# Designed miniproteins, single chains, continued (3), part 27

Each design is a single chain, and the fold is of that chain. pLDDT is the mean over its residues in the fold that is shown.

## One batch from the design tools (miniprotein)

Design m8903
Fold by ESMFold2-Fast:
Structure m8903 (fold): chain A 91 residues (1-91)
Amino acid sequence: SMAEREQMLERARKLLEEIRELAKKLKEAIKKGDKETAEKLLLEMEIRRGMLLIMLGVAKIMKDDELAAELEEIVREADEIIKEAKELLAK
């Protein structure tokens, strides 16, 4: 149903926003020299990325191509944020 698709997308958008907030905290931890906190924040981002991938997998099994396409875009944005976070930690 439309309501079920809207709920899945809302949950996915919330996970992406949580990843963005974790990335901000990770950058702040790096500025303070707190590598341990930054590594824990990266793990929290990776866990949320895993949740997004499960949601994408469910959409594909359901053959909801529109929902799958929107979730793929959200996963792409999450991957970009996580890649930047990993690059900052590697410095």
Scores: mean pLDDT 89

Design m8904
Fold by ESMFold2-Fast:
Structure m8904 (fold): chain A 95 residues (1-95)
Amino acid sequence: GKALELAKESVELAKEALRKAKEGDIPGAIGHLLSIIGLKFELEQDKSIPEEEKKLALKAIDLSIEASRYALQGRFEEAEKKIEEAEELIKKLEE
């Protein structure tokens, strides 16, 4: 559903933010972080999504935001850990 798709997109954007930050493309990494924040806003505004799916997807998106913020700080190991945590939540949403 929409919640799962937004959560998946947030993780892919966080992975791209990490890649860009590792390359020294800080403006590119910031752009991806802003896109993830946009996805969070879209999910929060959608009243048609079941509350439990919405909570799990928001948690995954928040982890994607944290990952992107760690990447921008040069904290790449913490960023990778947050991406892994978000991917595990997405697996639970697919069950």
Scores: mean pLDDT 89

Design m8905
Fold by ESMFold2-Fast:
Structure m8905 (fold): chain A 55 residues (1-55)
Amino acid sequence: SVEEQVERLRREHERELAEFRAAAEAQGVPQAEIDRMLATMEAQLRAEEARIRAS
């Protein structure tokens, strides 16, 4: 179902965000850059959810 696809997408996204944040912080990436990348990834998730719901 659409709900199952969205739930799966959200769970995968949360995992990817956590891994990205941990790796970037470990490598000393500036916080401003991390924040910008996270905002982009969240915007992409919202766009994908909207696309799935429009099916």
Scores: mean pLDDT 83

Design m8906
Fold by ESMFold2-Fast:
Structure m8906 (fold): chain A 79 residues (1-79)
Amino acid sequence: SEKEKKEKFEKLLKEFNKLLEERNVVLDEETKEKLKELFKKIVEEEISSDEELEKLVLEDEELRRFLKLIKEVLKKSNI
């Protein structure tokens, strides 16, 4: 449902912000927005596997650089 997708997205953003704070990771605003858009797409397309995630970032060099961080956020969010 749309409500469940919204809740999953909010959970991803919460874990993302928590991870950045805990690890003192500084990202520029463009990179943050790009990662948030990716998390929204992950929720909307119900991406659950590492293979599907890697396919989503395949054409974006910047997102591929952050693939490890993205995987950690997904794991901590239980998505």
Scores: mean pLDDT 78

Design m8907
Fold by ESMFold2-Fast:
Structure m8907 (fold): chain A 65 residues (1-65)
Amino acid sequence: SAMMKKLEEEANEILKEFGLDGIESIEDGKIYVKVNSDNVTRATAGALRLIALGYEYGFSVFLKK
């Protein structure tokens, strides 16, 4: 859907900005993101931005290593 594509585009911009890995999958109102960063502070900030984005679109964000 157009909303799903917009969510993916915005999520990928956040991932790129914070130097994080990509979206692993989006299914059943959930976003699974692979986070692999040696900078814990930056990874945490990026994760919080993704959680906020998920909240706006009605999705839950889950982080995988």
Scores: mean pLDDT 74

Design m8908
Fold by ESMFold2-Fast:
Structure m8908 (fold): chain A 94 residues (1-94)
Amino acid sequence: MPVLKVGDKILAKMKNLETGEVTEKVFTVKDVTRKGDRLTLVVEDEAGKKYIIHGTITASSENSLVLDALVTELDENGKVVASRTVRLTLTLLP
């Protein structure tokens, strides 16, 4: 299981559990909180847009985690714009 830390870049592959749509984004990790199988990440995309990922770790490998997660998009003022329930694969980038 990879250890995620502030400053890490991750490839996030998100499957929307309502629609089945798959999207990919590169995020920079800004904050990490782990409590057993529960993981909370604050991340930014390449445009500086912030997201909160709150999930349960369901699988792991050397460089990746699989989460069942709520992904929340924030505006520039930190207000919630959208939230999605996803199956999320996070891959630690070099």
Scores: mean pLDDT 83

Design m8909
Fold by ESMFold2-Fast:
Structure m8909 (fold): chain A 65 residues (1-65)
Amino acid sequence: SHMEEAILREAEEIFLSHGLSREQAREEAEKVVEQSKKMHLTPDQVLEVAELRAIMIRNDAIIAA
């Protein structure tokens, strides 16, 4: 859906802003969107999860896939 594409783009931008490459940002954004669908999160909650995940990656935290 158009809404899903918009959320994916915003999540991707969050990862990019934290220093990930475009390819890594896209991969991580897709993971967040897929997990969020299973958890029935709102768009705002998806972006909060993306921000937290980006911070964890930036601080060399291992995020289990």
Scores: mean pLDDT 79

Design m8910
Fold by ESMFold2-Fast:
Structure m8910 (fold): chain A 70 residues (1-70)
Amino acid sequence: MLDAAAEIAGGARLTAAGAAPVGGEENGKRALDASVAHGGSAEDAERLIAEGREAQVAKGALTAGRQLGG
């Protein structure tokens, strides 16, 4: 639990630096693990990772833009 704070801080640092958010990559990994656990195929897991990353990045950017702009 204590390490979670450091991971969250790391993610915020990367987004502030203009790099891709760590949250997107972690979400993709979790989606892969969940897909495999639910009997998903490896190819479906790869697609979910790519889609999950894009959705996570887009959602984060939209939320940040709305809070800063309004």
Scores: mean pLDDT 51

Design m8911
Fold by ESMFold2-Fast:
Structure m8911 (fold): chain A 56 residues (1-56)
Amino acid sequence: GSVTVSPHLSEEARRLARRIAEALGGHFTLEAGPGDQLDLEALREMERAAEAFARG
């Protein structure tokens, strides 16, 4: 997969987005405004769900 991630987001957010894209075999876009709060726990849940989907 491939990713588009807002440049101000953390390295952890970028890694999670990349794993989601790879698990789904497609492109994943993760964008947030400069003042927005990114929910990393929600993103980790998405990564787990994407991997489970890819496995089954």
Scores: mean pLDDT 75

Design m8912
Fold by ESMFold2-Fast:
Structure m8912 (fold): chain A 76 residues (1-76)
Amino acid sequence: MKPTKEEREKLIELAKKYYEASLGSTPEDRAKMEKYLDEIRKLLEKITGKKLSREQAAFYAFLLYQIEKLEEEMKK
């Protein structure tokens, strides 16, 4: 299944928030990371129709984000 532009933007936003939370080492930051990972996983499961681990979901979201950054750079 192909993600819509809005779904891709949501994944990128969640991936950014997850990354920002990962820079902190407090228990609160850990809780935020878990929340964002769960949201990424649920969104990717809706898009792909497949069950994903949280690690797989985070990896796919970050890859998608990085591909989009590369595509934007290639346009220029």
Scores: mean pLDDT 73

Design m8913
Fold by ESMFold2-Fast:
Structure m8913 (fold): chain A 68 residues (1-68)
Amino acid sequence: MLSAEERAALQRVVDEVIDLMERENLSEEEAVALAEELLARAGITDPALREAVIRNLRGEHALRQERA
């Protein structure tokens, strides 16, 4: 299981990217690139965790685009 510290870092990355997507109108590619960079800075190297975050962000972007 993820440690509390790892979980907090993941949540911070997701929240930051989602906020920027909403405020700055980021494209899907820009949001994914930002998430990858923030995950790398946080030291998150687990590819499954990275893939899960990216998939969530792509889904959020698609839903926002479809409903706008």
Scores: mean pLDDT 75

Design m8914
Fold by ESMFold2-Fast:
Structure m8914 (fold): chain A 100 residues (1-100)
Amino acid sequence: SMPSVDELADELIEKIKKLIEEYKEGKLSKEEVLEKFRELVLSYKPYLKKLSLEEIVELHDKILSYLTKLAEENPELTELLNEMFNIFSEVLAEVAEELS
């Protein structure tokens, strides 16, 4: 079944949280986090393509809000979180272009 925007956002946030936890524990390097995150976002591309443009914007804003809050609470992660958001935004922009 197709998840809602809220369900997709919650699922992505939980997976981001796990990647950040593994990074903080020294289990993943910064490069490995970025590689795994790119793979993760690309694995969602079939679901993202089923979203409307309005839903794509909603998902973008939810993830941005979460990463912004996480960076405010963990300033040492700001560069990593910005690079993760750039990957996410690039994939969403590609999907949005295909829907336009």
Scores: mean pLDDT 86

Design m8915
Fold by ESMFold2-Fast:
Structure m8915 (fold): chain A 72 residues (1-72)
Amino acid sequence: MDARQEATEKHLARIEAALSEAEAAGDFDAALEAFIALAKEIGDEETAEYAEKLKEIREKGASLEEAQEMAK
């Protein structure tokens, strides 16, 4: 198994949990920026593009659930 990928997945899971908490608190935009930065830093371009697309859709007034559906 790719131990580096597993470590990355654990990091992303922690960020995803933080995004969920930030959305409940109203700080989702700041948490999403951090997630995009992390994805770019680790070289996960697909996840970075997905997160940037989520941000654009959210800026247009869509909910997180709508943004996730539209970003697929």
Scores: mean pLDDT 68

Design m8916
Fold by ESMFold2-Fast:
Structure m8916 (fold): chain A 61 residues (1-61)
Amino acid sequence: GDAARSARQGAIAARAGDYAAAASGNWESFKVGGSEEARKGAEAARQGDAEKAAELNEKAA
């Protein structure tokens, strides 16, 4: 669904080092009914932890 797609895009952005895009994608995933992993992924991206953000969002997708 849309939540999984947003989480996947957030994970891709995080691995590319685009922390702002990763945080936005993960947060949008959470807002449309994504998992708790999507919310934690957004927080990791805001803190600049791209690897943790990617890992959490891959689990959310």
Scores: mean pLDDT 69

Design m8917
Fold by ESMFold2-Fast:
Structure m8917 (fold): chain A 73 residues (1-73)
Amino acid sequence: SVEDLKKRAKELLETIEKTRENIISPALEPAVKGLKAFLEGDYEKAVQYLDEALSIAHSAFLEELRKVAEEKA
């Protein structure tokens, strides 16, 4: 469900902020922006940022979020 995806997105965002905030990765910034947009219900921006992140580094979870965001945009 969308609620389950939002819970996982929130947990992932919190993990990134706690454990990886000092790691420079070109995929990290667009991934964080995409996760935040998805949690805020801004699905159009979520698709844009998640596409950018996925073009740099593949993630099955981010791909799933992108598909749900596209359906709701």
Scores: mean pLDDT 79

Design m8918
Fold by ESMFold2-Fast:
Structure m8918 (fold): chain A 94 residues (1-94)
Amino acid sequence: SELEQALRDAAETPLLIKEGEELIRQGKETGDRKLVKKGLELRIEAYKKGLEALEVIEKARPGAVPKESIEYYKKKLEEYERELEKLKKEEEEK
């Protein structure tokens, strides 16, 4: 069921975000740019999956998801996609 999958995805989202953040932290501490990129990509994927899940849950259960939560996820996605784009440009510029 689409709702059952969305509920699972929403439950997994905080753990995936934490994993991505830990990879970014470790990569920055060790100077491992590939690990930073992996962490940024995982964090972006987590927020995309979480946003899609929240939208499915809200459609199935109107009022179950605060509007502020949807807006927060969208803002974080825009922020983190800009961070990833900046990192990619820095790799191209050497």
Scores: mean pLDDT 85

Design m8919
Fold by ESMFold2-Fast:
Structure m8919 (fold): chain A 61 residues (1-61)
Amino acid sequence: EEEKKKELEEIAKLEKEIKENKDVQAAVDKMLELAKKYGLKVPLKPEEIAKRLAELLKELK
């Protein structure tokens, strides 16, 4: 679905922002919302959440 592609792009942008140490808190909050949306409840680092969301979206396709 188109939504999966948009979310993957958003996840990639958030991961880049976290790696660059800019607006980390906002990016973290966004990652946590996406994790909640896809049923990820484990305490993960934002970078790990991004990776798992990308994997989950790939599996759903």
Scores: mean pLDDT 65

Design m8920
Fold by ESMFold2-Fast:
Structure m8920 (fold): chain A 94 residues (1-94)
Amino acid sequence: MLTLAEIESLKSTEEIAELLDKLMASRGLKLDLSKGLKLYMMTEIAEEMRKRGLSSLSEEEFLGLLLKIIQRILPSMPELQPLADAIAAVLAAS
């Protein structure tokens, strides 16, 4: 479970990237991404949570939202396709 308060309590790119790595590792997913890209993804998740008035996300809600964020940037970063496919496969198996 991911909370908006947990994301907002983090003060560095390192801490935010480590949080994303920990969340993904819980589903056996490895992120071979820059810390800046991990920060971008978590910032977008926090923004979507605020827009929807959500204080927390389930694991499946988090992965679904992350997949939507990755799909939006795929035309600019096609190297993310294997990660998008892996997340989609995990969600389909749930």
Scores: mean pLDDT 82

Design m8921
Fold by ESMFold2-Fast:
Structure m8921 (fold): chain A 95 residues (1-95)
Amino acid sequence: SLEPASEEVKKKILEIVEKARERAQTLPDPQARAFALEAIDFVEKAVKEGASPETILLAVAVYRQVAKNRGLTEAAELLDELGDEIAKVIEENGY
């Protein structure tokens, strides 16, 4: 749906984003860490500003692909997991 996520779904996504940020801060590669944190900040802002579930997932997918193309393996893996967790919440809530 192109509609904004419900407040309940936003809350669940923001909890996932916060856990991803905690994990990103522990990444051994400084370049992967910086990239993952930038991607997570963008996703958090999009969720808070009422982006649709499709837009949120697209943002994660784009950052993941950029990380893969740059060889930032740790960031790509973290963003793959973030995308999967968000997709699960979206699916379970009828989006």
Scores: mean pLDDT 87

Design m8922
Fold by ESMFold2-Fast:
Structure m8922 (fold): chain A 91 residues (1-91)
Amino acid sequence: GPSFTVEVKLDEDGKIDVDELRQALLENAPEELKPYVEEFIKIVEKYADENGKITFEQLKKAAEEFNKKYPDVKVEVKREGDTVVITVTKL
């Protein structure tokens, strides 16, 4: 099935801006994956702090929660230095 990858940079505190993540995911998602990306973002938003920030560890927990709920789609999250790489694949 369709797949796509986005990269988001961690800030100096090791955090990701959820609005930046949402924009990157939605702008790069194939149409078939957009509903799944929207559901993933809803899960990510539950972990956001008052400034709309999430840690890499919280992002991994969100991906694990998403993967348990949506067996037809896999979200993989990895850290490469100061960059977080997110891959979304329809199985």
Scores: mean pLDDT 88

Design m8923
Fold by ESMFold2-Fast:
Structure m8923 (fold): chain A 75 residues (1-75)
Amino acid sequence: SMMRKKAIETAQEAVKLGVEAVKKAKDIKGITEGIGLALSGIGVLFDAEKGLVPAEEALERAEKVKKEAEELLKK
């Protein structure tokens, strides 16, 4: 499924952005928020790769984590 591939790719991007947020964090709060987002992205990636959730749901979850990580990086 193309949608499952997109969910996996988006989840991988979300994890990378969460890690980047940790690297750019100026305080402990930023570090913990970045770690939380990276772990959330890993969870979505696992569910998508193992087919534990519908591809559409995995993509929606991945896009949400990615958006939250992008917003954290803007602060």
Scores: mean pLDDT 87

Design m8924
Fold by ESMFold2-Fast:
Structure m8924 (fold): chain A 56 residues (1-56)
Amino acid sequence: VDDLRQALGDQVRQLSAQTAAAKKAGDMEKAKQLSDQLYQQSQQQTDQIAQALKDS
């Protein structure tokens, strides 16, 4: 479970960093796309963690 949380957390951090970089570059459309992706990733992470706990 901790390994799964760590891996998923790293993906969220990477997307957050890319979103910030896009905003700094003035690419608001890309920043919005990455923010939407980040939201979907967070939702998927919650489901993945819940499933892992159920399987444990």
Scores: mean pLDDT 75

Design m8925
Fold by ESMFold2-Fast:
Structure m8925 (fold): chain A 83 residues (1-83)
Amino acid sequence: SALAQAEQLAQQAIELALIPFVTSGTSPEEALALIQQARALVQQAFSIVPTPTPVQLQADQFVQQIEKLFYERFGPLAEQLLK
């Protein structure tokens, strides 16, 4: 179902966004790519189910939190990579 697909995308987004913050040695470029992919998956889930499930909302909030942590961790470098 569309709901199941959206929830799977949301869960995958959480898993991808977590990698750069639990794995030591991830480069800023690799971390950015994973975070951007996670954001794209959240957006795809919302495109399938616009009235979001709790999992979709959790994924959106989590990815937003990880985006903030990435910015704080890499500082000025993060601003150059987020363009």
Scores: mean pLDDT 78

Design m8926
Fold by ESMFold2-Fast:
Structure m8926 (fold): chain A 96 residues (1-96)
Amino acid sequence: TLLEELRREIEAVEEALRRGDIEGAMRHLQRAMVTAGKLTYKYNDPELLELLKRIEELSQRAGELYRKGDEEGARRTLEEAVRLLRELLERAEKLS
């Protein structure tokens, strides 16, 4: 299911962050956002859309920080994105 796909993608982001693999975490986050987008489209829920927009903003900021050499800032920003992805997953599970 899309919910199981999103859970696995979130776990992949967390695993990459644990290993210090910021680029890997960003790649997994991009995949998670695609799956989250499918869920927000399916349920058309305004809170899911708001969470997804915030995650997209954090993803962009993490990329900018990483390109500037601020690996710690990128890591913290990706950790916030993971927190919001888990909130999105929990809300989507309640709507299913």
Scores: mean pLDDT 90

Design m8927
Fold by ESMFold2-Fast:
Structure m8927 (fold): chain A 78 residues (1-78)
Amino acid sequence: MVEELKELLRKAMEGDSEALHELLTRVGELGAQLRAAGRGEEADALIQAFMDALKAGDLEAAERHLAELVALVEEARR
């Protein structure tokens, strides 16, 4: 999962609008899973940080926030 999201992020940062759409859809799905688990505030904060990094062109920060979001989903599924 994380590697697929990182690939989509790299393509989106290169100007691939289809990759950006897929990435945002998958991020939204992860956020919905966290909200269903009662962790919506944490999800919203991480998604906002990810969006801010994406807008700033900070690939390293965006990848870090994606990894944090995925880790939070995995923790919530325990």
Scores: mean pLDDT 82

Design m8928
Fold by ESMFold2-Fast:
Structure m8928 (fold): chain A 73 residues (1-73)
Amino acid sequence: ATKLPEQKARLTITTPGIKATIDGIVKEGIVTDDKLKVVLAPVDAEGEAEVVEIEINGKVTSFKLETLAEVEK
């Protein structure tokens, strides 16, 4: 499992027929071969962090976590 650093990031979730993006500050994150689990806080507001858990090869065709700095390049 790979630990994710605390940073501003964009999470993209793709399923057949639907593509969604979630931007936030990564508070906690672990990537395994079959799962991504991330705690995201709002980028620009005080608020509760959300836990996002994604199952790979089950309900999601792909996932991607990018730093916001990398998305703009």
Scores: mean pLDDT 51

Design m8929
Fold by ESMFold2-Fast:
Structure m8929 (fold): chain A 56 residues (1-56)
Amino acid sequence: EKEKEEEERKKKIFDTALNYLKEQGKISDAEYQELKKLFENNPEEALKKIREIIKS
């Protein structure tokens, strides 16, 4: 089903990017937890924030 596949893809992309940023020291453990909570409430906003951090 398309919608379930899209949610699963977004979750995987988010988790991969978030772990990458944490390993690179670009986010703190507190920021990591805040972004995870943001993704649960607003996945698009969470992904946007991660992209901005990566660009920095």
Scores: mean pLDDT 78

Design m8930
Fold by ESMFold2-Fast:
Structure m8930 (fold): chain A 100 residues (1-100)
Amino acid sequence: SEEEKLLLESTEKLIKELKEKGYPEEIIELIEEAVELQLRIAALLREAGVEEIAIASPSEAELLAKLEALDPALAAELAALLARLKEALEKIRELLEKEK
């Protein structure tokens, strides 16, 4: 999708800048993991045909509740991916603050 292309291009530019500035490889690897998780979440929602439900849901909790009612296995998989993404983003935040 156009959004996925923009995310990948923005990420490539960010990674290049961080490498040029001498940031630790662990931060770069976590950014790559976060982007991969975002792409997996987008693919999961698209493949399941629930993109409209995702767009119409104002919160993660509401989205997960709606999906659990329709497909508990899909809701569980999405919840796991979202949890991993949050963990990766938090680790990136902590490491970036340490490098300042």
Scores: mean pLDDT 80

Design m8931
Fold by ESMFold2-Fast:
Structure m8931 (fold): chain A 57 residues (1-57)
Amino acid sequence: KLFKHPSTGIVLSVEEVAKLDGEDIVRLIAESQGLDPSKLSDEELGEVLKKAAKETS
C-alpha cells in the first residue's frame, strides 16, 4: 500500500509509514480516506486510531 503524507503530499511506502509516530499515521490514514484530520471530532479521530491499530496489530 502507498499513502500520501498529509502535510507535504509526498507518497509514502508502508515501511515509511511504520516509521512515523501514531499521530502522523492517523492523519495519513484520514487523508487517504478523503477526510481532513483537522476537521474531525475526537470520536472520529478515535475511530481512525482504532482502524490504524487494527491494521497494524
Scores: mean pLDDT 60

Design m8932
Fold by ESMFold2-Fast:
Structure m8932 (fold): chain A 56 residues (1-56)
Amino acid sequence: MSEEELEQEVLERTQARLRALGLEPPKSAEELINSTDPKKQAAALEAIAEMARELA
């Protein structure tokens, strides 16, 4: 998969997780990376970890 496809997948997983927690989802990967909200950062790290395990 391309790097852009990986970023999009991480973004979608992060958005789904944040919606499940009742938090506002970011519109883009750039907004997610620049977010200072620790809950959004934790959700993004979780999504990246899940993706890394599935691709390994």
Scores: mean pLDDT 73

Design m8933
Fold by ESMFold2-Fast:
Structure m8933 (fold): chain A 101 residues (1-101)
Amino acid sequence: MKFEELSDEEIRAFAEYLVDLVAEGRLDEAYRRLVLLFKRMKEEGVPEEKILEFVRLILEIAKERGVDVATVADVILRAAREVGMSERVLRGIEELRRELS
């Protein structure tokens, strides 16, 4: 399924699922799912702005649910580095971590 073909509700459900994995201490599973997602986003040419919007959504859901934003952001950043995301995306994630924590 292409990321750009996902509804806002499906995108939110996936973001909520990732936050739940982190809340349960399933950090390695959250990491692997994010690596697969970021590889797909990169292959599909998803704009960096949309990637950062999705990261913001994950971190906002974490904050709303009382899940540690810094822990979630660190998993996201580790996955983004593994995939070889641009310095702009990596800096954007670090900025969101600081803003929302």
Scores: mean pLDDT 86

Design m8934
Fold by ESMFold2-Fast:
Structure m8934 (fold): chain A 90 residues (1-90)
Amino acid sequence: ARELLEKGREAARAGDYEAALRYYEEARALAEAAIAAGDLSAEADLALALEELGRLYKELGDYEKAKEYFERSIEIGVEALERAVKSVLA
């Protein structure tokens, strides 16, 4: 997932937003599959992929999609933080 995020960022810096979108979507899919298989450490990768998708859609002028991706990224980050806090307090 991390290598796909870096490839996506490189594509976005080059102005290849189609390639950036493909890499970020692949990173999202891999992170979602890992989480579904029980690997909650992939939540950080998923949150990063969603944040990068939000930034990309903002650059493309699609503010509705950008908002949806940013909100989902925040939701995952908050859920991960809540689990970490519960683990420390238990």
Scores: mean pLDDT 80

Design m8935
Fold by ESMFold2-Fast:
Structure m8935 (fold): chain A 90 residues (1-90)
Amino acid sequence: MLDEVVEAFRAEGDDETAEALERHREDAVKLYEILLERQEALARQRGTLEQLSEEQRAKLEELLAKYGKGYAIETARALGIKPESIAKLE
């Protein structure tokens, strides 16, 4: 399970977090702490739109173009994306 999580971070290009997890693999508490801090930092600093994959962003842009802003905003809200972030797609 841990190796799968490390590979997931490496696949996303987050080698620094992956290396930190491997370095502290013997300390389950430290591993969990690193994961929580990373997730909290992303939630606070980068905003929800920057956490989207390129495919997810493209789909939101398609929905905005095809069904209008109201539908895109509702979809974003269901996905936990702030409505203000949708304005940045334009």
Scores: mean pLDDT 55

Design m8936
Fold by ESMFold2-Fast:
Structure m8936 (fold): chain A 80 residues (1-80)
Amino acid sequence: MELPPSVRDFLKRIFGLDDQEIDKFVLSLPEEKRQKLLAAKSVKSTKELKKIIGDKNFQKLQELADNDAVEVLKKAVEKV
């Protein structure tokens, strides 16, 4: 799926997601929200993103970012 580069860069910068996680998230969106995000030429703020994907999907994105941070910490602790 061809997410606009500016939107992909925004997600990497704000949420710390890689390309694989972004692609998984986009695929998890309802078709209507996914199409709106793909049609967005740019996203300048989290408020704009939230308007595009909606509150529920924005919460899922925040949980994904938090889970990635928690998983990195868990893996570090398990190796000690």
Scores: mean pLDDT 71

Design m8937
Fold by ESMFold2-Fast:
Structure m8937 (fold): chain A 67 residues (1-67)
Amino acid sequence: SPLEELKEKARELVLEEASVTAEIMLLYVKKRVNGSLTPEEQARLEELLRRSEELAKEVQAIIDQIK
């Protein structure tokens, strides 16, 4: 059913969001400890922050489809 498909999609998004959030937190801790990130680490942080915004939009789209 459409509702079961939305539940499975929501589960996948939650797991990805948890992983992305954990990596963002670790990079911020590294920045605090070392005073700065390498250019490669900064680029990764920017990509993770962008992905976090995309995931938030996908979650909102699912919410908007419910009901």
Scores: mean pLDDT 86

Design m8938
Fold by ESMFold2-Fast:
Structure m8938 (fold): chain A 75 residues (1-75)
Amino acid sequence: SLEVSKATVAVRALLEKRGVYSPELFEKIKERAKKENKSILEVLVEEGIMTPEEAQALRDALARAGVPDEALKKI
């Protein structure tokens, strides 16, 4: 969906800004999230790539930008 795509782009942009993004890493994170029925941000926190505070701040920012809760649950 468009909203999930926008939110996924924001997650990728944050990882790129921090110098930790790679396509291979991001695909592994997405595959693990799908396999374990977790959000992308939950997997990033579990892998130590992002703090819980960073993940929550990004979710809050996306919610304020109008991303619906159903899309936020998938991030």
Scores: mean pLDDT 82

